# Designed miniproteins, single chains, continued (2), part 96

Each design is a single chain, and the fold is of that chain. pLDDT is the mean over its residues in the fold that is shown.

## One batch from the design tools (miniprotein)

Design m7330
Fold by ESMFold2-Fast:
Structure m7330 (fold): chain A 107 residues (1-107)
Amino acid sequence: TEELIKELIEKVKELKKIAIELVKKYFSPEVAEKLIKLIEEKTEKIIEAIKNKDLDKAIQILEELEEELKKIAEEHAKTEEQKAAIEYIILQIKKVKELIEIAKKKL
């Protein structure tokens, strides 16, 4: 339904906002810029996939975002706070993926 699509889009927007706030707070400006660009690019593509009702593609792009965040974390997350920030973002990605999987079964 249109309402379900709208709710999924709002959850992705919330994920984007939380992720950007955390990376700005805990990472250097140079690393934060790279992470923000990745988050913005991937979340825009996820929202577009959801608008097109291509929920499988939305899940695929969320998984790509998770993998790329883990890769950047291995290179740049040196403090416990930085690691916790990335882990929290990944947890939010997993929650959004679960909501999309539930939506697929109801559509």
Scores: mean pLDDT 88

Design m7331
Fold by ESMFold2-Fast:
Structure m7331 (fold): chain A 64 residues (1-64)
Amino acid sequence: MEQLEAFRKTLEDREKLAKEAEKNYPEDVEKQIENFKKRYPNLSEEELEEMKRDIAAGIAEKKK
């Protein structure tokens, strides 16, 4: 794959991990997301979605 397509695939894979974490570890994901929202209330919706994805994917990775 070209660099651009490889990057897009990585983002999609992270999105899938985030969805799985929400299903398997909803309490952990919810807690971290809620803490982020409270710490950074001025973040745009796009930035919040990015952070949610990163947090959830990170939780899924660590709990493997």
Scores: mean pLDDT 72

Design m7332
Fold by ESMFold2-Fast:
Structure m7332 (fold): chain A 65 residues (1-65)
Amino acid sequence: MKPENPNAVLEALTSGKVPGVDLETLERLVEAFGSPEALANATKEELLSIPGVTEEQADAILAAR
């Protein structure tokens, strides 16, 4: 089976449960990457390439995996 690690981030996104990251920031990231699945598969460097995303927020999203 394919690893379902992205589902942990998707669950956090759908429940609004990523510490230190607000829903508006998550929505902007989803728009930038095209989907929550693409966001869950993004690297820290890709997350930081989006204007307005802090290193702390990128780390929180990665930790939610």
Scores: mean pLDDT 69

Design m7333
Fold by ESMFold2-Fast:
Structure m7333 (fold): chain A 80 residues (1-80)
Amino acid sequence: AEPEIVFEIRDPNASEEEKEELRKAAEELIPKVLEEARKEGITPVRVVVHGSVTEKEYSLIFEVHGEDGSVKVYTYTLPR
């Protein structure tokens, strides 16, 4: 079964274009995040994606929720 992906990219300082760039970057990283979680023994059932923008970088936080109720967080910082 595929895990549920929830985008919570709600940075009030981000433009619509910047939110789209964050979403696209997150979508490209999700397979890698899921692979890392599975390597750590987690069976992912949900991934919650948080994003924020600064002048110099995008920050993405992936909360991977396991079938057993465990939560693992993966953080990525990307240049703007």
Scores: mean pLDDT 80

Design m7334
Fold by ESMFold2-Fast:
Structure m7334 (fold): chain A 79 residues (1-79)
Amino acid sequence: VKPASPEEVAQGVADARALIDEAKKLMKEGGKENRRKASILLTAASIIVVGLLFLEPDNPEARAVLEEVRKLIKEMDKE
C-alpha cells in the first residue's frame, strides 16, 4: 500500500472538514431533508477520516475530526 504523503493527509483532513461544515449548515437550517443530507455528508467525512487513521493512527487532526463527526451524528439523532 502506498503511504499517504503529508500533502495527501492535509488534503483529506481539509476535505473532511469541508463536509462537516456543510453538514453543520444543513443541521442549522433544519428539516428532515436537510438532516438526511447532513447525515450523508457526515458519513462521507467519517469514511475519509477513518481512511487517514488507518494510515496514520496517531494523527491528532484526523482523530479530532472523527470525534466531531461522532458528536454531530449523535446530535442529529436527537433532532
Scores: mean pLDDT 79

Design m7335
Fold by ESMFold2-Fast:
Structure m7335 (fold): chain A 67 residues (1-67)
Amino acid sequence: SVEERFRAAKEEAERLARELEELGDLKTAQGVREAIRIGEESSPRGGLTLYEAAVAEAREALEKLRA
């Protein structure tokens, strides 16, 4: 369901924000956390796009840090 995807994307975004913080990319981590906050105030359908975008951005930042 959309609600299950919304919850999973939120959990993934929170996990990625923590990894970014551990690796020292505090700016990207703060952006992800802000997206999580805004997404929680949105409908599941509306917030899903925000969470999926935040996850994608966080993953890209982590790949750059690992390279």
Scores: mean pLDDT 80

Design m7336
Fold by ESMFold2-Fast:
Structure m7336 (fold): chain A 64 residues (1-64)
Amino acid sequence: MSAAAREAARRYGAEVAALRAAGASPEQVKDAGTRAARELSERYGLSFEQAEAAVAVAAGGGTL
């Protein structure tokens, strides 16, 4: 994916990780991740599955 898409995925992943760290419910965390993946997919032309994987990797502290 592009550098801009990777940077966006890192920001979305950080937001999801912050919600989890703040004690948000599993449903709230999942919903935030789904919204982030849709926004990333629509904005950068990624498939939803690619966007979801990128947000999940970033939220877990992984490298994109």
Scores: mean pLDDT 82

Design m7337
Fold by ESMFold2-Fast:
Structure m7337 (fold): chain A 56 residues (1-56)
Amino acid sequence: KLKGDVDQDGVVDKKDAELMRKFVEGGVEYNPDKPWWDVDGDGKVDEEDAKAIEKL
């Protein structure tokens, strides 16, 4: 699974960053079964992960 590929379309782009922000705003917590969401490696799913996706 590709790190940062939040929508699982095989590509990591700004759409994934936007989807990540939407989930974070909706109260989604870090899920160990989805380690590819933790893009910055801090053990959390938050705005910094969305920023990490945008920096790719």
Scores: mean pLDDT 70

Design m7338
Fold by ESMFold2-Fast:
Structure m7338 (fold): chain A 86 residues (1-86)
Amino acid sequence: SEEELERIKEEALRFARIAKALGIPDEEILKIAKEPSVFFVELGVYEIEVSVKKVDTSKVKLSEELKEELLRIVEENFEEYKKYYH
């Protein structure tokens, strides 16, 4: 559904902010997003990392280019993302 797609898009943007705060390059973020199963594993790992290192993710700004490409990848892989998102 549209509501499920929007929730997954929000999660992808949250992942990108967390990864960016940890110094992960845009190219790696996009690579991870192309593999939904890898995405959810790395999201969990990076969430633990920012918690342990006490990194503030609230001030991370994503480029429009990264956001557009990331959301496109999520839309193209929506059926696979839906299998892992519950």
Scores: mean pLDDT 85

Design m7339
Fold by ESMFold2-Fast:
Structure m7339 (fold): chain A 59 residues (1-59)
Amino acid sequence: MPMETRTVRIAAPSLEEAEAQFAALKAELEAQGWTVTGELVLTSRSGETTVLVGFARPA
């Protein structure tokens, strides 16, 4: 069976808040059988942080 993949975008006003949101999301999705496959972190001059997280699970 093919793998199901999903990319989630987290946007937060700070890196610390983005990390907290990612930890919560990871726990929830791992409970549903998802595995983190990668992440990309982007920080703006305003301190706003965007995290792009890849997830995969068996379909």
Scores: mean pLDDT 81

Design m7340
Fold by ESMFold2-Fast:
Structure m7340 (fold): chain A 99 residues (1-99)
Amino acid sequence: MLSDEVREALVKLLEELGELLPEDKESFLALAKDIRENKLDRELTALLLEKIADLLRSKGYDELAKKVEELAELLKNNAKDEEILKKIEEILELIKKLK
């Protein structure tokens, strides 16, 4: 199960991705709601992040896609919250540079 801190960080990440990709915003907000409501475990969250990375790559955001894939791998491998939060921060900084 995801910790509260990791869930809040993931929700923020999905909201920022929705701003970057307004055509997909509703899908990102729906996923953010599921994470906020504790409906997703680490494995399901990782699978959805891999699909998000594929979407990002299809739109030319290769570096961002790679970082999202790295986040999915950390979740699959039961990495510490500190490592997950650091990766989310790296992704958020990259999104800011793309806006």
Scores: mean pLDDT 86

Design m7341
Fold by ESMFold2-Fast:
Structure m7341 (fold): chain A 78 residues (1-78)
Amino acid sequence: VPQEELDREVEAAIYEIKGVVAELAAEKSTDPQVKAEHYREAAEWYRKAADAAPPSVRPLLQAKADEMETKAEEYEKL
């Protein structure tokens, strides 16, 4: 595997982990405003992960980012 390709895979994995951490922080929070902020953060990381990810995985990460944005919007209205 070329180093450039390996670096992209590692980058995508790191961004996905950051997204998961932010998503969990949102789920554990009781304040709707804090939940919205963490879901926005998760969406940003999942989008970065999608950009770095191979084409076969990218749509799944984009869908996850869209889900996080939707949740953030719902909590922002509360």
Scores: mean pLDDT 84

Design m7342
Fold by ESMFold2-Fast:
Structure m7342 (fold): chain A 57 residues (1-57)
Amino acid sequence: SEKTQRALQLFDEADRTGSLELAVQGVLALGESLKEVNPGMGDSVRSLARDYARQQK
């Protein structure tokens, strides 16, 4: 899906640049993609990514 491709692109860019912000965005995009297949799992992944981002500032 487009959401999965977006997540992969964000992960690739995060790996290239070392950006934690891009890595978090990639996890959020992956969570949105997973929510289409399993809403509970997608929501949990997105919540975890947001919590991690808040702890990093």
Scores: mean pLDDT 74

Design m7343
Fold by ESMFold2-Fast:
Structure m7343 (fold): chain A 84 residues (1-84)
Amino acid sequence: EEEKKKKEKLEELAEKMQELVAEFFEKIDTSTLSEQLKLLEELFAELEKIIEEIEEIDPEVAEMQRKSLEEGKEIYKERLKEVE
């Protein structure tokens, strides 16, 4: 039961991360480049806070989420360079 509660909490935090990412992509479609960079910084800060909460529950899951976040950061940086 405790393991089930832990899994439910991790799923809730993962859903919150997905909502933040979806909201970010919706906002960037109508944003200037400078606004996109600001929104990206805000998104990363919020995602890092959620990953800190995940780490208190499951450090291994938190590490996987950090890896995914870093991959996302790299992909976005490359896309921004291509439009310069």
Scores: mean pLDDT 76

Design m7344
Fold by ESMFold2-Fast:
Structure m7344 (fold): chain A 86 residues (1-86)
Amino acid sequence: MEELKKLLKEYFDDVAAGKLTPVERAERLLRIYEKAEELVKTGSGGDKAVAQALLDALRDPNRVDPFTGKPLLTVEEAERLLAEHH
């Protein structure tokens, strides 16, 4: 859980600071998905619930970045972006 919280905080902090390219945003987002999926499989009841809610939010195309008001990247969009640039 703490590693997932750290990744998520660093992601939003760096997005707000304008530090991340679209490719770097996609890489960070996919790493967050991977950690959230792991935590859904292996975590405690509380950690699992938080990780599942995060996965649902990240897969929801209606979710918006609170700092930009733009839709958050879906898993599919992040994977496409990485495939295009890597």
Scores: mean pLDDT 66

Design m7345
Fold by ESMFold2-Fast:
Structure m7345 (fold): chain A 100 residues (1-100)
Amino acid sequence: EDTVRAEFVVTSTPEALEEVAKAARRLAEILRASPGTLSAEVEVDEKESRVTITVVWRSASALAAALGSPEVQAAVAELRAIPGVTSLEYTRVDPTGPSP
């Protein structure tokens, strides 16, 4: 019943940033289509060549189901496979309630 939040942080070379941002937005759309996903947002930091995808799910079970899906796994693999990606980090954060 408690919402959960996670972040995917992708660091790349400046030359790869546009392709990474495009792939990240595609991953966010796939995540948004998953049952129990409340939001998925993409932030691009051009100066640091970093893309952050912040996702909020209805429950930890919804998060586990989404991340276990073949479509999400394929989209994450596509992000990792982009030439110029230097790191891809996944972090769960504290449960996030709805904004007042």
Scores: mean pLDDT 81

Design m7346
Fold by ESMFold2-Fast:
Structure m7346 (fold): chain A 61 residues (1-61)
Amino acid sequence: SLPSTLSGEEAVELVVELLRQRGREEEAERFRKLYDLAQQGNEEAEKEALRLYIEVMSELQ
């Protein structure tokens, strides 16, 4: 199916790719780990992952 919104996994892959293209590999790895923690029910990791997603999408457009 064609999603109208990005899935969490698609959003993670997009952010990781954008960060790696900028040479920010450590931040890409951190973002992936935050997403994995959020999937495990860590509420603070979920909020931080969402915040970083918004920041990266605003900065790297």
Scores: mean pLDDT 73

Design m7347
Fold by ESMFold2-Fast:
Structure m7347 (fold): chain A 94 residues (1-94)
Amino acid sequence: VKKVVVGNKVFTSPVVLADFELRQQKGLSFEPEEVSVELLEARLEHAKLLKESGHLKEALIEASLVVKLSKKNPSVPPELVKEAEELLKELLQT
């Protein structure tokens, strides 16, 4: 069993390792702290590209992350949140 270190945390769970590897492979943050609106917009665009390229699980993870981070940052435009939620809905119906 392999382990991965993210900051001061160590993960040995196969599920967590798979998620971390998937995010690292795509240059994504495993657990982002605080992100700007511009970065969230970029991540949403990346999620759309992942969906178009057939990486549905990665797109789902990224879209879910954008929605979660948007709820923690009240400065995020409602339009961005809605667009991320629509993408997430499409991915869940696929």
Scores: mean pLDDT 64

Design m7348
Fold by ESMFold2-Fast:
Structure m7348 (fold): chain A 85 residues (1-85)
Amino acid sequence: KEELRQRIVDLLSQMSLGEILDVLLELSENPALSAEQRAALRELIREAGAAQDKAALVARVGELLQTLSEEQLRVVLEIVERHKA
């Protein structure tokens, strides 16, 4: 689980703020995540729009990823890898 989380954080750290926001938007619509997790993602998108701070956004996403199951983390990783390509 931690290995998957760290891989996602490492990939997000290599992406632009715009690419990260695209990932979060797609995840906010993904039925693999709970309604509460999707709401948290929408809040992160709102905060990122106000702060324009990539490092803070990546850190907040890392915190949210700790609440996800291993299966949910695999879904996130696939989406992140697709957007980074």
Scores: mean pLDDT 80

Design m7349
Fold by ESMFold2-Fast:
Structure m7349 (fold): chain A 79 residues (1-79)
Amino acid sequence: MKVIGVIGDELSDEDIKLAKATGAEVLIGARSPEQLEKMIEQAKKAGIKVAGGLVLPEDASLGEQYRRLREWADELLKK
């Protein structure tokens, strides 16, 4: 499975274009449950498959947030 990790408040047009061009699924990391829900709806409206989503700790650095997202994606690939 090919996945693209996206962390933030919304999916950018570049993230959407990349996912569509590569046929990849998106793995979403958001700072709150409300932001996660909005990003999932954004992906659905764009016709992109969502591999999953999680809420990331606010106190973590961006590098740590990306590492946690990657570790979670690796768990999905095992099942």
Scores: mean pLDDT 71

Design m7350
Fold by ESMFold2-Fast:
Structure m7350 (fold): chain A 74 residues (1-74)
Amino acid sequence: SMMEEKIKELLELQKRIQELRAQIAAESDPAKKAELEAERQKLGERADELYREIGKDTKALEEAVKGLEEIQKE
């Protein structure tokens, strides 16, 4: 369903944001670090939009929370 696709997209975005955070932490070049921060912010805005849309369904929210917990453990 469209809701399941939004959950999948949110989880993929959160995984990418986590990867970008790790890359930013390892980056010593201030210019490249700024570019990575800009990409992270843009992905965060999309994730916030999806989170708002998903919040209308409690089951979808529970699935998203479980996925976010798994991503945070990585």
Scores: mean pLDDT 80

Design m7351
Fold by ESMFold2-Fast:
Structure m7351 (fold): chain A 100 residues (1-100)
Amino acid sequence: SIYEEAIEEIIKKIEEAIKKSTNPGVKAKLEEALKKIKEVKNDKSLSDKEKLEKMVEIVEKTAEEIIKEYPDDEEALKLASDLYKEVVEIVNEAELKLRE
């Protein structure tokens, strides 16, 4: 359930980022990332740990793409960096709880 809670929290953070985004190109990239993350969530061949690792990779690549394509959009840059930091923190907290 700790992994499932982390997965749901990641999905919620991306949905919140989509809602806050005013740049239609950034919004489209976040919507594509959400689609990929939902596909990872439903992949029965992956462990919950592997799902979190792939979700971090998807968010990292999405954030890097936003930064590269919209370098003068300060709100987009902040949104991308904040989202990546939040997702990494969610995964790190889940991994710490599993060691307790």
Scores: mean pLDDT 87

Design m7352
Fold by ESMFold2-Fast:
Structure m7352 (fold): chain A 86 residues (1-86)
Amino acid sequence: MKVRLTVTLTRLPGVSQEEFDAGKAEVERLAASLRAEGIEVTVTDLGPDTIRVDVEAKDEFDLGAAVLAFATLVASGIPFTAEFQE
């Protein structure tokens, strides 16, 4: 059975729209990288302050790799707070 992860990225208070839009570009780049490895990633723009990323993987190992990739991106100074589900 395919496993799913939803990551919600919300603009931090005090972060400019320009910094958030630059972060969106980095999220899309990461999504493209994960898709190249066979992980299904959908990025949905929910407005000026929120992006949702839906990940579908064939197993929990690939899901874990996606979680680590997004967690690393956030830790590297992307101007978002991240919420992970499953």
Scores: mean pLDDT 74

Design m7353
Fold by ESMFold2-Fast:
Structure m7353 (fold): chain A 91 residues (1-91)
Amino acid sequence: SAREALAEGLRLMAEEVREVLPPEAAEEIARLLEELAEAVRAGDVEKAKELAERAVRAVAEAARAAGEEISEEEVEAAIERARALVDKAME
């Protein structure tokens, strides 16, 4: 149930990303979120954590390209939170 909810939430986020972000950033982030949702549905915890890290980094780079100041400490904290969420949802 938590795994199903996480995978569906990630799929909806990928759709939202394509609608609200600039096209140059949207496609890569949406693709990573779709791959993450697939890894979650498949029960591949290690791949899901790797994809979660890549998705967080891609979002941070898109935000920096848009002029936002995001520190490496904030990025690392977001990655650890995303990995923890994957672990909790896939127990």
Scores: mean pLDDT 83

Design m7354
Fold by ESMFold2-Fast:
Parts: sequence; structure tokens; C-alpha cells
Structure m7354 (fold): chain A 81 residues (1-81)
Amino acid sequence: MNENEEKMREELAEFFGVPVEKVEEMLERVRRREASFLVEMAELGEEAGKSIEELKEAAGLDFESDEEFREAVEKLKKTKL
């Protein structure tokens, strides 16, 4: 396994307060269904009491440059209200 990927999984696991195995499942889904991964990621962030902005920063993603990612997250935000 790539050391950088391992480190990212550990950081995400700590950020969300879940085991590394959960993050591995999310990464496997992003390879097959990106929207599914975004949904899971946003749900875990909410459970951990994190904002979407904090999630963006921790994941190293620029939501502004990825409109599909941003739209998926916005839909989740509206649904969770």
C-alpha cells in the first residue's frame, strides 16, 4: 500500500473518529461511485461535529474547482436539514 495513502486514511479516520477500515471502504467506493463516497464522507463529518469547510480542508480538496463534488455535498446538506 502507498505510504501517502496510508497516512491520508489515518488522518481521515482520526478526523471523523472512525476506524481506518471504514475509510478504506469509502476510498474503494470513490473508485467505483464517487457520489457514494461523498455522501458517506459528509455523514461521517456531521457525526464527528465537523463542518463541510473543515471536511474540505482536512481532505485537501478544493470544492470550488470540483463542481460535481460541491453539488453532491450541497444536496446532502439540504437533505440533512
Scores: mean pLDDT 60

Design m7355
Fold by ESMFold2-Fast:
Structure m7355 (fold): chain A 64 residues (1-64)
Amino acid sequence: SAEEALEKVKKMKKELGLDDIEVKVEGDKIVITNPKSGVTAVLSAEDALNEVIVRNVLHELSRA
C-alpha cells in the first residue's frame, strides 16, 4: 500500500513537472519535501492514494 502510494505520487509529480519535489516512504507514511524551502508534508498511505489530496499538497509545496 505505501509502496503503491509512493509510485502514484511520483507519477503525479512528474506529470505536473515538479521534478525537484522529493517523495519517500517513512514507516507507513509518505513524506513529500520541497528541498529548496525544506517544507515537508506527511501523508498516510491512504491519503497519498487520493488524487485530489496529493494534487493539492504538491501544488502547495511547489509554492513553498
Scores: mean pLDDT 81

Design m7356
Fold by ESMFold2-Fast:
Structure m7356 (fold): chain A 90 residues (1-90)
Amino acid sequence: MSEKSKELAQKGIEGKYKKLLEELEKKIEELAKKYGLPEEVVEQLKESAVGVLAAYLAYHGVSEKEAKELKEKILKELPKVVEELKEYLE
């Protein structure tokens, strides 16, 4: 259902903010590897974090500085979410 909406948003921002999204995705993978999360949980975390950033970037009024601030905020909250998820999965 929401997959086509995500695909359209992703296509719109992929070229313009590719490096920003790739950096976020890599940091999520590094964090997930550090905590030993299953691949399925890693995919959901990447989709959630990248999806939030992509949706924010889809609004043409957002500056690169605001996008970077949102990325940093997501990365700061991510360790807490990952730790809670690990406890829930065990």
Scores: mean pLDDT 65

Design m7357
Fold by ESMFold2-Fast:
Structure m7357 (fold): chain A 74 residues (1-74)
Amino acid sequence: SLDAQIDELTAQLRSRLSPEEAAAFDRFVGLLLAGEEVPADLLAAVQAAVARDPESAALWRRLLELIGRRREAA
């Protein structure tokens, strides 16, 4: 399911981050799924963390695509 794919990608990305980066990432994903506004500083921090390597960047792009589709289906 779409929700299962989002959960799996979130878990994969989180496992590649430091504990501090993972906490920021979890807050970011929670806000997006709730349809809440994401603070610019939080978005910048998460983007910087996931941009460290091509695999994390690819997982990030896929996750944003799926979250976008989930929100459009609501």
Scores: mean pLDDT 82

Design m7358
Fold by ESMFold2-Fast:
Structure m7358 (fold): chain A 61 residues (1-61)
Amino acid sequence: TRREQLEALGREAARRLLKASPEQAEQALADMRAAGARDADSAYLADVAEAEVRRALAAAA
């Protein structure tokens, strides 16, 4: 489904963010959030990516 595709894309985005520098990750998340202001699917993808990044960082702490 569309939701499953967005969740998969969000998780993949999160993996890329976790491998990036903190500056690159912050900029990429900001760009995703900006895209989300214009498009509900982009907003959902950004939410999934951010939640996955937070979960991974919490597990590492």
Scores: mean pLDDT 79

Design m7359
Fold by ESMFold2-Fast:
Structure m7359 (fold): chain A 81 residues (1-81)
Amino acid sequence: MTAEEIAEKLVTGLQEIDDLSDEEIAEVRELMGKKLGVSGAPGPRHRVDVEGIFSEEEIEKMKEYMKELGATHMGVVSEMF
């Protein structure tokens, strides 16, 4: 899976979140936090794995692309990285 493919998939997911209420978005964030925090450390695990697979340049492109989607979705996105 390329950095572009992952960014496209994240954008599609974030666009679907746009259709949710603020309360549903909060539930999504809680569920993501629980999944990422199963071993006691939310976010860092996925970040370490991604850094091992992708170059720093590819990771930076993905982060910039996600930031362009706006602040409302950043709470969900920040828990992924």
Scores: mean pLDDT 53

Design m7360
Fold by ESMFold2-Fast:
Order: sequence, then C-alpha cells, then structure tokens
Structure m7360 (fold): chain A 73 residues (1-73)
Amino acid sequence: MELSERELRLEKLLALLMLEGGGKAVVSQRELADRAGLSVSTVSRGLRNLERRGAIRIERDGRRRVITPARIA
C-alpha cells in the first residue's frame, strides 16, 4: 500500500521517537498531531493505515499509545 505525504511524515516522526525511546514510542495522539502538524483525526487514521500495512504495532496505555516496529508475517 502507498503512504500519503501526511502518513509518511507521521511514519518518520514515529521512527525518530522510537530511536529516542530505545525501540518504542510512548505518545498520545495529541502529541503526534502537534509535532507532525496534523489533526488528531489524521493521526488516528494514519496510525491505523501504518498498522494495517504492517509497519507498526500499537498498544493502548491510558491516553498514550505504545508504538513499536512491526512487519507483515
């Protein structure tokens, strides 16, 4: 599947945060929206698309998301 420009920006930001976080990013959708210059709804949709594509795995931790790299089996 192709990534939109907004989804690519989100993916690059997540890669940076995962590098800083020792292989995982612990962030809220609001924090991602503010840092990427996107709406919260765009971030939510982008995260779903990245997970569906097998680029990331997402777990919920209250208001935060724990995001790790993933691959399609």
Scores: mean pLDDT 75

Design m7361
Fold by ESMFold2-Fast:
Structure m7361 (fold): chain A 90 residues (1-90)
Amino acid sequence: LKAAVEAGVLDAAAARALIREVAKRVPGLDEEATIAFVEEYIASQPDGKISIGDLIDAIVDAAESGEFSEVSPEIAQKAAGEIEELVGEI
């Protein structure tokens, strides 16, 4: 995870590790659904990787548009803030 954060890009394994840590800090975030959404999104990328900013935008945009029904926009915004905090701690 640390090396991926320092590079500014996450593969599916690094994204799963990050979402698991975020779910511990955000009660009400559906960890399993969020991991599944993120893995599918990363798999759609040509290089199988995503930037931290693109990850945050994807989760928030999907929740706000109703594409991600398991996560409310409020929970998505809390998760985004915790991703930024965790990245700053590394």
Scores: mean pLDDT 75

Design m7362
Fold by ESMFold2-Fast:
Structure m7362 (fold): chain A 89 residues (1-89)
Amino acid sequence: YPMSLPDLSVLSDEQKIEAARLLVMQGNLEGAIKLLEEILENDTSLSPEVKELLRQALEHLKKGDLKSALEFLDQALELVRKEEEERKR
């Protein structure tokens, strides 16, 4: 089945990170790497702490360390969820 990445322009920071995590779990490492690079370059709303977690996840994905990458993605997702819930009021 054809899989396409979701439209990043309409996704929240949480949804972008969830998409990256799902790509890693599906074994689509190239897609996950590209998505994380786009988030890090274009997203100015992320806290420095979330950006550092995403950077660590990206470096581990490039090394093929999926376990560490998923741990960093999970930490980034939990942190960004708290921030997004706060903003939605």
Scores: mean pLDDT 74

Design m7363
Fold by ESMFold2-Fast:
Structure m7363 (fold): chain A 64 residues (1-64)
Amino acid sequence: SEIDALIAEMEKAAKEKDWVKMTGLSMRLMSLALENPDKQDEINKKVIDIIREAMLSEGITPLK
């Protein structure tokens, strides 16, 4: 699906440290979450997880 493809692209962008692409993809995924309420939790969870992993690669400790 488009959602799965965008999640995969965002994951790739995070690994490449392409913050601009990652930000754009996250905004598009959040827009899709609004259009697909049945997948909203899945999209939100994946987006947050990818951002947290990217932040950890920069030495930022996740909040408890």
Scores: mean pLDDT 77

Design m7364
Fold by ESMFold2-Fast:
Structure m7364 (fold): chain A 88 residues (1-88)
Amino acid sequence: MKILTVRGSVEDIERGFREAVRNGWSFVGVQGEDPELWELLMKAAEKAAERGENVFLWADTDDPLSVELARFQAESILNDKPTNVPRP
């Protein structure tokens, strides 16, 4: 499974997100500079990809609510994300 990763401007992140959704890839986008947050989101996306699950993780490091929501999603993936078995 492919994970599309973007660091940069909001426009770059939005473009990457749309491409990931269109292609069925996982996405990690971080606006700004937070290496701990980046590592956390990447680890969560990689773990979800190992389970065959697509995840979309996006954070604006200048927005505390955005950071907390992204951390919450990543921690949920790492600690207790249910394996959604697609039953045919």
Scores: mean pLDDT 75

